# Designed miniproteins, single chains, continued (5), part 10

Each design is a single chain, and the fold is of that chain. pLDDT is the mean over its residues in the fold that is shown.

## One batch from the design tools (miniprotein)

Design m16321
Fold by ESMFold2-Fast:
Structure m16321 (fold): chain A 70 residues (1-70)
Amino acid sequence: SPRRENAELLARSIQSLPLQKIKEILDEAVERGLLTPEQRERTLEIYEKAKQSLEEAVEFILERYDEAKA
């Protein structure tokens, strides 16, 4: 479904963007009536938790890389 694929692409884009850009995109979505303010806040909470887990995984990989380069 195009709607499902668009939602998956949006989710991946959100995880790869800086927090400021995520806030801008979500604010635009609220102004356009695509999200409620409550949905915006909940989406940010989910994003921050997912980002923390991803950041921990990336940090582990980078530490291994830096040890190999030192």
Scores: mean pLDDT 69

Design m16322
Fold by ESMFold2-Fast:
Structure m16322 (fold): chain A 71 residues (1-71)
Amino acid sequence: LSPELLREVQIAMAEIAIAVTHTVGGELDANRLARDTGMPLSTVYRLLNEAVERGLLRRGPRPNVYVGVVP
């Protein structure tokens, strides 16, 4: 994979995880998502906080945990 394609795949994996969590509920762990996608933890937190602003997730009981906002 080129660096550009790798970035697209990484972002897509994170977006899918967020969409699934929004749809069915449950929790996303930023540390696990960073490991699973290979993205820096800072990038994962930016994506998760953006999802919170969009109403897809809310902050969980720990700084690394986010919870799906079920429609």
Scores: mean pLDDT 82

Design m16323
Fold by ESMFold2-Fast:
Structure m16323 (fold): chain A 90 residues (1-90)
Amino acid sequence: PPPPTHTSAPGTAVTPVDGHELVLQLLFDADNKPVRLVAVDQENSEVSSGPAEQLSGNTYQATVTINGHTLKVTVKVTDGKLEVLGITEV
């Protein structure tokens, strides 16, 4: 797969499973296809990432494992800004 060429601005959300704040950033390739979602736990500095996929237009989804929880994260990226739409434990 091609290396990531650009990133979204970071967005933040509180995870529903443990209440920790996550900083999230989406990586894109040269064709503006999603590559990975990176998550950083702000309370323990754990870093995790998962492959990202496009659901529709500006909406993307990835699964990340952080703090022993597997989370499905749905995000929206508009003008390079990331907004978290939902986090669900799977």
Scores: mean pLDDT 82

Design m16324
Fold by ESMFold2-Fast:
Structure m16324 (fold): chain A 60 residues (1-60)
Amino acid sequence: MKLRITWDDGRAQEVPATEAVLRLLKKELGLSDEEIQHLLETGEPVTKQVGDRKVTVSLV
């Protein structure tokens, strides 16, 4: 399973949905355990404000 990280300025990156990557996303993007769990269980994208940018994390 992969995660797609999309920024509102058009930057996008795909990363593996490993425990290490999920821990990094929690630290860097401010995602909560509940938001990560919701994304992994429902497949619904999570959108967060990071500084002056919006980031969307979705399943691929």
Scores: mean pLDDT 81

Design m16325
Fold by ESMFold2-Fast:
Structure m16325 (fold): chain A 76 residues (1-76)
Amino acid sequence: SSEIGELVQEIADIINSQENIPEELKEALLELANAIQDGDKEKAIEYAKKLRELAKEVPEIADKVIPLLEKILELL
């Protein structure tokens, strides 16, 4: 849905506003975006959960990104 796309874009904007974000986290975000675009709900859930776990290790984004990922998971 467009709402999920907007949430993914908000997460991307938060991540892109920060320096020194781990490449694995950027890769998980790209995989999530691709899964959503492809309509692959199972992969979208997998990568949203992976991105959530990776975001916990980055305090600068965790409090902003984790609630958005939880909302994406509720909409999937």
Scores: mean pLDDT 86

Design m16326
Fold by ESMFold2-Fast:
Structure m16326 (fold): chain A 63 residues (1-63)
Amino acid sequence: GEEIARILGRYLAENPDASLEEALRRAAEEMGVSFEEAARALLEFAKEKGIFTREELIEFALS
């Protein structure tokens, strides 16, 4: 989940107009996993870390 969150957050920071779905698809492709697997991993990690917003995800990826 952490690696998916870092890739996703970095993509969102670089692409302000990108949707969460687009960023998640990019993270899934980079990791070589399905969209569904990436979504599950991100949700689990976000819940564990208390990340609920696009802004918090970007902050996490840039830290």
Scores: mean pLDDT 83

Design m16327
Fold by ESMFold2-Fast:
Structure m16327 (fold): chain A 107 residues (1-107)
Amino acid sequence: IDISLLSSNPESLSEEERKKFYELGLEYFEKGKELFEEGKYEEAIMYYQLSLFYFEVYLGKEIEDIENPPEELLETIVNLGKAYEKLGKNDLAQKYYDLAKKLGAKF
């Protein structure tokens, strides 16, 4: 999916199509949470990244440019940080925590 095209022409997507991308973002977020609880941190990261991708498509903006992110988007970013931390990838964990804080998350 070309998110650059979607960002340039937000009217090109119907409200129904946007809702489907949001629902996909939520679905992958929930799958990531289940995998995280099972200790499958690498697989959880994959599903959280897919969730972020679909939230970006829904919003028509890159994550860094979103002023009023949905709560689930912020939670996805925080959970990416937690998953990387569980894998000992503390630099990547900190990157996602800093991004979440910049977007308005409270720790």
Scores: mean pLDDT 78

Design m16328
Fold by ESMFold2-Fast:
Structure m16328 (fold): chain A 66 residues (1-66)
Amino acid sequence: SEATAKTVAAMLHIVSGDFETAKEIAIELAKEGHLEDAEYVAKQLERAGHTDLAEEVRKAIEEARK
């Protein structure tokens, strides 16, 4: 699925150290209504020490819930 492909891409970017691109993909997931996948990526960014990027994703998730 498109959501699965984007989630995998975001995780590969995290593994490679490209945290900004992973955040961008997670925000797209949130905007497309894939909130659980976006939240998963946000949690992985937070675990990697990028709490600021994770918070940007969480803001997109909350905006999508309105």
Scores: mean pLDDT 88

Design m16329
Fold by ESMFold2-Fast:
Structure m16329 (fold): chain A 90 residues (1-90)
Amino acid sequence: SDDLIKKLVSLTDDQLIAEFKKELDKIIEKAKETGDSKGSLKELDELYDIFMKALEIRNSSPSLVRQVVSLYTAAKLQIIGIEFDRELKK
């Protein structure tokens, strides 16, 4: 995690957002394929913690922090939605 934080601190704001979106997409696709929403939510929370620590070290703008929080919240709701869809009979 320390090596990942160092990488994230070295990125531009646009690169950091692109990296976050890329990692979120991987977690969401894994949730769809495996049906392990609980495991995917844990991975999401761990990823979010790492990115929030990097944002703090960077002294990031409130706008950038808001973008990361928004993307995290959307991904979390999407994984929860995947769980509901799997439990419902079509």
Scores: mean pLDDT 85

Design m16330
Fold by ESMFold2-Fast:
Structure m16330 (fold): chain A 67 residues (1-67)
Amino acid sequence: SKADEMAALRAEYNKLLDEATALFRKMLALRAAGAPQEEIDALQKQLRETFLKAGEVQRRLRELAAA
C-alpha cells in the first residue's frame, strides 16, 4: 500500500541520516587526531554520497505523497 511504501522510505531516510551522523562523527575524530587528509577526503566523499541518497528518498516520498 501507499502507507507501507511511505513507511519503508521513511525508514530508509532515517537509516541514511544515522549513517551520515556516524560518518560525520568519525570525520571529526580523525580531524582532531590529525589523520591524513586522504582519510578525511574519503569520509567526505562517503558523506556526500549518503546525502545524495537521502535527497533521492525525500524526492520519492514527496512524489508518493502527491499520488
Scores: mean pLDDT 89

Design m16331
Fold by ESMFold2-Fast:
Formats: sequence, structure tokens, C-alpha cells
Structure m16331 (fold): chain A 92 residues (1-92)
Amino acid sequence: AAAAHLAAGQAAFAAGDYLTALAHYSEALKAAYKEGASPATLRAILDNAATAARKAAAELREQAGSSLSPQEVADLAERHLAGLGEALAAAV
């Protein structure tokens, strides 16, 4: 259910786990679309996902010796954003 993923995403975000938050917001968007959520609800989830993505990218840039290369981080972020865009396009 969209509500369960959204709650999990918010909890992860509050804990500073922005990559986990982004994953949950992505699943929340897909679930909300399947549930026939309004465009306003889909937009709100996308805004949460975008904020989590920006914070995850900023945190990873600040970490010296990150286990992920800058290219791997960029690829992961682009893959998530592409998936969110496809889900939104399918919803309209």
C-alpha cells in the first residue's frame, strides 16, 4: 500500500537514511498510481523523492572514501528518477 511505503520513507528520511527513503518513496509512488491516487498526491510523493535524492547525493559527495563511485551514485539517482518519471507518465 502507498501509505505503508510513504510512512517507511518518512521514517528513513528522519533517520538520515536518504537512499532508503528514496527507495520507499519510489515504491509509494508506484502503489499510489495503482490505487488511482490524485495528481496532487503523486506530485507530493515525487517532491519527497526529489528531496531525498538531493540529500543522498549531497551526503555521498561529502563522504570521503564512499563505497560507491561518483558515477555509480549518479547512475543510481538517474535510474530512480527515470522510474519515477515513467510511473508518473503511466498515471496520466
Scores: mean pLDDT 71

Design m16332
Fold by ESMFold2-Fast:
Structure m16332 (fold): chain A 66 residues (1-66)
Amino acid sequence: SSIDALASYISRRLGISRSTATRIARMIHDNQTLTPRQLADDLGISQSTASRILRRLDDMGLVTID
């Protein structure tokens, strides 16, 4: 599926687990607003880690950070 393909791409590019990448891929697919706080809360990670993930996703053209 498109979510599985996106999750594989994110997992490979960011070096994160498949389960975490799948959650991120679903959020992107659903056009959810991604902020460091919301991503941190949804993934159970620190805001610092979430901010780094979002920056990487922005570099990949998958999200835009305000």
Scores: mean pLDDT 81

Design m16333
Fold by ESMFold2-Fast:
Structure m16333 (fold): chain A 89 residues (1-89)
Amino acid sequence: EVTEEVFGVTLWSGSKTVTFEPRYLEEDAPIVGRVRSADTGRELEAELKREGPFLTVIGTASDDVMEELEKKRQENGQTMVVARLSRLA
């Protein structure tokens, strides 16, 4: 089940790790989430880990999504995406 959308995410490429400070969380320790690219509208499944006030998103993206994210990171030094949090149920 989708619980909430989280905004204000900065992406960096390489191992496809995203760390952000969530604005809204229904649960303190989400295990599974989805990250959506603002440019392509594509979603990818990712593992979410809570580290104090931050969430770290570890996901696998297709080559197309990675290329888009890397281009945006190079242009702006960071890419904003929207993430949705879901419970494992």
Scores: mean pLDDT 42

Design m16334
Fold by ESMFold2-Fast:
Structure m16334 (fold): chain A 76 residues (1-76)
Amino acid sequence: MSEELKKKITEALRKAGVPEDVAEAIGGAAATLYELGASPEFVARAVKTALRAHGYEDVAEEAAEKVKEVLEEFEK
C-alpha cells in the first residue's frame, strides 16, 4: 500500500471529526480495500458502516464522502 494513500484517507477522516486512533484504523482498512480492487463507492460505503458501528453516525456520511473524494483524486 502507498503510505500517501493511507495518510490522505486518515487525514480526510480526521477533518470530518473522527478521532485519530479510529481514523488510523479505518483509514488503513479503507486503503487496503481500495488496493484490493474495491471501487471508491464501495470503500466509502464500508467506511460509513464502520464509523456507524463505532458510534460516529453523526459524521459517518461526511467522512465517507471525503474518503470517496480522496480515492477519486488518487485515481487521476
Scores: mean pLDDT 81

Design m16335
Fold by ESMFold2-Fast:
Structure m16335 (fold): chain A 78 residues (1-78)
Amino acid sequence: SEAIALVERGLRALEAKDLDKAEEYLQEALKVDPSNEYARTALALVEQVKKNPSPTNIEAAIAQIRGLIRQMRRQAAA
């Protein structure tokens, strides 16, 4: 629950184009749940965007992280 909430906060920061804050929330998610593959993937996507912060790369990362959040919610419901 807390890990999902932190990934959602990271997504909101990324939508606001605050890449540093997005990275911070995703790092917090991994501190709460170090085995969370979805949070790990989301962090890697944000780190990749920070290396090449184009509008296209930001939008691609937003779409991918939205997909990861949907998967996490499905897994939590099971």
Scores: mean pLDDT 86

Design m16336
Fold by ESMFold2-Fast:
Structure m16336 (fold): chain A 55 residues (1-55)
Amino acid sequence: MEFTVLNKDGSTRKVKEENLEILEKISDNIVIARDKETGKILLVDLKTKKGLELE
């Protein structure tokens, strides 16, 4: 499964599920995760498969 992540600069990228380290569960569909390849912290919607770069 792949997620579409909105970066801080407004660009988007794809991140594979296997590259996400879940750090915190906010709700059933919303998690805070680390991108293992970039080290960036993401807010991820598991239902829509979209993410937002936080750090």
Scores: mean pLDDT 84

Design m16337
Fold by ESMFold2-Fast:
Structure m16337 (fold): chain A 75 residues (1-75)
Amino acid sequence: SNPFKGYPKAAALKLAEKDFVEALKDRDYEGASKALNILLQYQADQDTLQHLLEVAKQYQAPQDLLQQLEQAINS
């Protein structure tokens, strides 16, 4: 489920970015994947997705998560 349902798109994107980064710090890869799905539902821009890919690499995220980000960037 989307915890930001009913939020303005811009606010939902900023909160999803924050949740994604916090989940990576906690090694909560299910939480990170959920936050990424919200970012993709709200059509996060290419610059945002590239930034989050670099953050995910910094926190040594699993290859599956990195591949999801790379596919979204290349779409």
Scores: mean pLDDT 84

Design m16338
Fold by ESMFold2-Fast:
Structure m16338 (fold): chain A 81 residues (1-81)
Amino acid sequence: SLEMEISKTLFLLMAEVTTLELAFDRKNPLISREQVEESIRRAKELIEWLKSHESKLSPKEKEFVKRAEELIRRAEERLRE
């Protein structure tokens, strides 16, 4: 069902957000630059899919997607340094 696909996609996005938080907030030395770049790429694909189904998202889910998008923007800025 679409509801199941949305839930699965949100869970996958949460995993990518966790990877980026561990890399930048906790400064985890085991998370490589390549892993950060790959996580950003996957998160962007997940966000685009969720935005294409925005009308089916709850307000809380929309807020999570918006926060994830902001985190990705900051992560990309840090990689450009």
Scores: mean pLDDT 86

Design m16339
Fold by ESMFold2-Fast:
Structure m16339 (fold): chain A 108 residues (1-108)
Amino acid sequence: APPGVATVVETPGGHTVAFAAGATEPVTLTVTLGGKTHTVTAGAGEMAIGLYSAAGELLAEFTGGGREGAVEAARAAADFLLAAGLMTAEQARAFEEFLVSAWEAAEA
């Protein structure tokens, strides 16, 4: 089966977001930051999001299964970045929409 979606995005504050969205099979993304190796794994139909500092430390992780779980995980990740001062409210909402769209693309 084709893999889902897996990507890495750097925030304006220099933090890194890694996310994976699985469709019919698990998707694993390996990220190396600051000499540290991290693995983000989304099961079939799931979204998994890892948030990392500029030094490569894991700050937060969110996972959700199905559409409702993916929306909740995306919202939680966006709200974390907003609360941390790494995104404006407008940027956080756009990022939430981006993550949900990536999960929907993996399911299509």
Scores: mean pLDDT 75

Design m16340
Fold by ESMFold2-Fast:
Structure m16340 (fold): chain A 94 residues (1-94)
Amino acid sequence: SCPPGYSNSVSAEVEAKKGETLLISVSYTGVSPEETVTLLVTVTFPDGSTESQEVTAKLNSAFTTFTAKESGVYKVTVCAPKGVTPTNLSVSVL
């Protein structure tokens, strides 16, 4: 789940093997394309541990990557600040 400072989130689960790359792409609304938005991308690993990245985004879209350190199911959550709504989340395994 998102930290208390975030209002809106989307989540997806993906199965990955150790050493694969998770390519995370997200679209959002609620702000103009010229406005800079900080999104929080959190990945929950198969063991239940989490890693987070702050992603600075413009043009209503963002992408980031995480490396699968172990094989299993990963949960990706993108949290947006108040007034910003994530509308589409895609996770590709490379």
Scores: mean pLDDT 84

Design m16341
Fold by ESMFold2-Fast:
Structure m16341 (fold): chain A 74 residues (1-74)
Amino acid sequence: SKLAELEAELKAHADDPERRAGVMGEIARQRILEEAKRLEKEKRWDDVDAVIAQYPFLSRKEALYLLAAERLRA
C-alpha cells in the first residue's frame, strides 16, 4: 500500500529530519484518504451531509475528507 511505502521511506531517511517531516505529512494525508474511502464504503452520507450543513461552501468530497480527519482524532 502507499502507506507502507511511505513508512519504509520514513525508515530509510532516519538521519534527514526535513525529509522525514515531509513524509510524516504525506502519511497523515494518506490516512485521511483511507478513512474517507472507509466512510464511503459504509455509506455514511448522513454524517457527510451534517458537515455540509455546518460548512455549506464545501463539496461533498471535501466534507468527506473533513469528516475523515475528525474521526481520526476521535
Scores: mean pLDDT 79

Design m16342
Fold by ESMFold2-Fast:
Structure m16342 (fold): chain A 80 residues (1-80)
Amino acid sequence: SSEEEARQKKIEEMHIRLAKLGQEYQDLLIRAAKLRAQVEKAIPVDEAGIKESENLRAEGKQKYQEMQELEKEIDELLGS
C-alpha cells in the first residue's frame, strides 16, 4: 500500500539520519577527549579549554539524545 511504502521510506530516512548523528556524536567525543587531555596538563589550569571540552561533550549528549528519540520513533513505526 502507499501507506506502507511511505512508512518504509520514513524509516529509511530516519536510519540515514541516525547514522549521521552517530558519526557526529563520535567526532564530538573524540575532539572533547583530545582537548581535555591537552588542557589538563596546562599550568596554570586552562579553564577556557576545559570549558570548551565540556561544551563539546554537552553537544555530544544532545546528539545521543536525538539518536535515542529517533530509535524510539523507528520502533513505534515498526510496531504499528
Scores: mean pLDDT 84

Design m16343
Fold by ESMFold2-Fast:
Structure m16343 (fold): chain A 75 residues (1-75)
Amino acid sequence: SAAERQREKDLEYLRKAAETSLEMARKAIEKEDFKTARKYIKNAQFLAEISGDKELLEEARKLEKEVEEKLKEKG
């Protein structure tokens, strides 16, 4: 149906947005901008949950753990 096709397009858009947020989080981590990294990680988690993408959600959680470990090294 047209509604099913629209749903698939919406989910693809959300998944792509989550992937972009994860990319921006990784770049922020490389620059040691952990505040910016956390914002992108939270955005990616939200988008991954809405899209139902378990792999993106797990990737976001792994980056969150990486940020926490790096912050412990600096604190």
Scores: mean pLDDT 84

Design m16344
Fold by ESMFold2-Fast:
Structure m16344 (fold): chain A 71 residues (1-71)
Amino acid sequence: SVVEALEKALEAAKAAKSAEEAARKIRDIGNQETDPGARAALGAAAVGAGEAKSLEEAVEWVRRGLDSAKA
């Protein structure tokens, strides 16, 4: 599901040492995903994390996406 994919992405982002590492880990998760909706959400999360100016911003971006998916 989109929620499960974004929860996995959030864990990966929290474990990362930089926004670039977070983006890479999220992209790797997306490449293993078979659900088109989850792949799209993970792709957007990877782009957002890669453009973030800090790891904290990348984590917050993924968290907000997850909160929206749960609503």
Scores: mean pLDDT 81

Design m16345
Fold by ESMFold2-Fast:
Structure m16345 (fold): chain A 75 residues (1-75)
Amino acid sequence: SAADLLLEGVAQALGVSVSEVREALRNETDSILERLADKYLQRHNDPEKTREQVIAEIRSILATLRERLAALEAG
């Protein structure tokens, strides 16, 4: 349940589904990150942020999420 709450929280923050977050955690490709960034930007239009900056932020969020999930789910 703690892992599910973390996944739901990240999905809500990024404006994507939980299954999309799980896909990115399992297969973190440029194409997947670009798709997540595009969805985020559709919901949170920030003229000061570049697509590249949003992708970098998503990478950081996924890295933190991966560490927290590993601690909770025992890999």
Scores: mean pLDDT 80

Design m16346
Fold by ESMFold2-Fast:
Structure m16346 (fold): chain A 87 residues (1-87)
Amino acid sequence: SAQAEEVRRLVEEAARALEEAARAAEAGDFARARALHGEAIAKVKEAYELAKTPEAQKAFLEKVEEATRRFEEELAPRIRAAYAAAA
């Protein structure tokens, strides 16, 4: 459905913002990294609020689970390493 597709798009945009946040942190731009994390949270919240049908709610949960796994496995280690290097 169009609603499910919009929800997927917003979660995918949030995932891209988190990837950009990791790159910003690796470049030493922690202010930009924090701003991009804020944008990712806002996009996920918007997707959650739009997910009013069972189909859209399922799309939200599946995309958030996918994005969370990728974040934990790929992005969180990079962000942790960037902060450790800056200390």
Scores: mean pLDDT 87

Design m16347
Fold by ESMFold2-Fast:
Structure m16347 (fold): chain A 68 residues (1-68)
Amino acid sequence: SSNDARFAAIEARMDAIVAEGRAAGLSPDEIIERLRALFAEELARITDPELAERVGQYTLGRINEIEA
């Protein structure tokens, strides 16, 4: 579905932010800030509540992994 394709694209972008941030030696807080910024940008463009929930859950999961 278009939502599955869009979720996969957002997931890949978030994963890239984490990988690139770690490779660049960014702090956990700086990586989290970049993830939150991408989430806010994407959320402003999402009209489907199910897609918004999936993106929110994925974002929270990535943040929790970085904070651990």
Scores: mean pLDDT 86

Design m16348
Fold by ESMFold2-Fast:
Structure m16348 (fold): chain A 87 residues (1-87)
Amino acid sequence: MEEIRKLIEAGRYEEAVELVKEILDKDPSNYEPAFEAAELLAEQGKYHHAEEIMDYLYYNGDPKYREEALKKSLEISVKELASVVLK
């Protein structure tokens, strides 16, 4: 979790996404780093990277978190739309 935050704050977004995917590959139930990373990436305006993490969680994480992943993805999409409309 701390390493993911440091990568995002350093502008190393692709490495943060890869680290989250690695964590989910090792333990599909470890969804918390995915949500935290997606939220931080969305705050940085990196909506594509945030959505990539949520998609990965949906397809590769524990099925019980699919609904939460879809809800978070929708929240990110709403933020992305707001950022485009409020140019």
Scores: mean pLDDT 80

Design m16349
Fold by ESMFold2-Fast:
Structure m16349 (fold): chain A 123 residues (1-123)
Amino acid sequence: SSFNELAEGILEVAEASPAVPEDIKEKLKIAASETDLKKLLNIIQDIRLEISANPEQVPLHVAELIGLLYEILNHYRRGDAEAARQAAEKLIETVREFAERGLIEPELAERLIDVARKLKEEL
């Protein structure tokens, strides 16, 4: 699913940063293969809670992308397609900004934007 592809792309951003804890990378790997949307939402929420407990451990650009994935999943699961599409658009804008700042490789940023656009069409 496009949610799994988005989680996989965020995992690639996290893997490019040695500062990201291995546990968070492992949870993102599980999220990338999780077919149950409720379980996927719970995995991403668990990652968010871990980051919130120790915000200094995770680069802000990685934390922001995980937070936006959570917002899209949460709104979609609640049946708020409009809010989910707005969160997906914000993710596209945020990825562009991070690519311009050199925080995400241009090729990976383009793939993340393409996946988020597909997801926005599915919502």
Scores: mean pLDDT 88

Design m16350
Fold by ESMFold2-Fast:
Structure m16350 (fold): chain A 74 residues (1-74)
Amino acid sequence: SSDEEILREMAKIFRERGETEAAQIFEEYAKKGDYKGALRDVLQLFEKRDDLLGFFRAMMEATELEIEQKLKES
């Protein structure tokens, strides 16, 4: 599903940024197609590290790359 594709893409991006734990969460939830669960658990991970800005920065970057990839289809 599209949710699985989005979660797999998020996992790749977070791995590239050295966010190994977050990437693992995205990969686990990708198998279930549970987009909201993935975001919740990753958000909690960043909250534990007092790094909410890092979470939003990474999510914005991931979203930008996904949009750019979809634009290539048009």
Scores: mean pLDDT 79

Design m16351
Fold by ESMFold2-Fast:
Structure m16351 (fold): chain A 75 residues (1-75)
Amino acid sequence: TSALAPLSPESQKLLEEARKIVREFDEALKNGDYEKAQKLIEELEKIAERAQSTGDDVGTALVLILLAVAKIALS
């Protein structure tokens, strides 16, 4: 029952992992833990690389958008 039904199972799994990291990133920023926030961006970059290797353009775009927003929030 996903609004992103066209995503491959691998891309869905990577997007779920990205969402968990984004949640932890938001809490790290809220707590002023910029070191942890930076490490979470590194983890999100690794997920973006894995998403690109799946060949799923929509899944990759969603992960890259999350990464871009996180980088902007930290800058």
Scores: mean pLDDT 77

Design m16352
Fold by ESMFold2-Fast:
Structure m16352 (fold): chain A 72 residues (1-72)
Amino acid sequence: MISEEKLKALVSLSDALPAEVKAKLEAIDTPYLDLVKAAYVLHYVYGFSLEEVGRILEVSKSTVSRLLALLE
């Protein structure tokens, strides 16, 4: 799993997202909210692939896909 300090840095970047996106993220009922925020920033803001996001977050590509599916 990604280190606490790196995860917090990515979550802090999510504070710069539009209010509508932040509202959607905060509405997600999950204990993995920080990972969802980090995956969103890496994939949608920085343009990393699901596989690259998985490597950065130290989780499987399938896990990244499931985290982002919580936004649907």
Scores: mean pLDDT 78

Design m16353
Fold by ESMFold2-Fast:
Structure m16353 (fold): chain A 108 residues (1-108)
Amino acid sequence: SLEELKEKARELEAKAVELLFKAGELAHRGAEEAAKRDETIAEQIRKKLAEATEAISAGDYEKAIEHLREAARLLKEAGLTELAREVERLTEEAEEAYDKAKELEKKA
């Protein structure tokens, strides 16, 4: 039914937001580790995380995804390759959930 499609879309959007926050949390831990070696790259990561948080608060999940991908790239530059990959994975899962939510909204 139409209502079931709307409910499923809301569930997927909620899942996307949760995954974006998890990616941000891991990237924050990465910034802490990066700071032990290079404060400049740690500050760049934190700036991208602040931008991602602002985008999430504004409901601009596409921008949040872009900023988290940039944070993951900076984590990789800092030598935190495994953590960068996990941030990328969570961000990709969030994008997939968000895209599915938008398709269901369009069909409803």
Scores: mean pLDDT 88

Design m16354
Fold by ESMFold2-Fast:
Structure m16354 (fold): chain A 88 residues (1-88)
Amino acid sequence: SEAEVRRLLEEMGRRYQEALEAYRQGDRERAAELASEAGALLSRAYTLAGRPEMGRRAVEEFARQAQRELGLDEEQIERILAAGERAI
C-alpha cells in the first residue's frame, strides 16, 4: 500500500517532467495530455492512501501549477480535473 502510493507519486512526477519537455518542444497538446495523466496518478495515490478529499485539493493545486508552467487553457485545465475525478 505505502510502496504503491510512492510508485504512483514517482510515476506522476515522471509524467509531469515529460509534460514540461513537450511544452519546451512546442507540443502544447502533448503537454496537456501528459499533465492530465499526472493528475490522474496524483488522484489515485491519494485515493489508495484513503484520502480522496485531499486528493481533490491536490489535483486542483496541481492544475493551477500546470496552468502557470505549461500555459494551459481552460479546456485543458478541465481535462486535468476530470481525469482526477475519474481516477477516484
Scores: mean pLDDT 88

Design m16355
Fold by ESMFold2-Fast:
Structure m16355 (fold): chain A 80 residues (1-80)
Amino acid sequence: ALAEFERGAAELEAETRRRAAEAGISPEMQDFLLAGLRADFARQRALARRDRWSPAEVRRVLATQREAARALVEVVRATE
């Protein structure tokens, strides 16, 4: 379960950086967005270990995080 979370988290970090770069977001803002995403993953990783999340719960959390990350990139793009 945690291995699936780590793989999904790494994939989402790469996707978010790519989307932010494609949207013309500055490198400094890209790093800021990724720092926030990594902080969310650190919290979620701690909860997954504590509460022993199932693979299904891991997939739901990653899906929600992906939607949130995409929305945040769009908000930042719209303000630049």
Scores: mean pLDDT 81

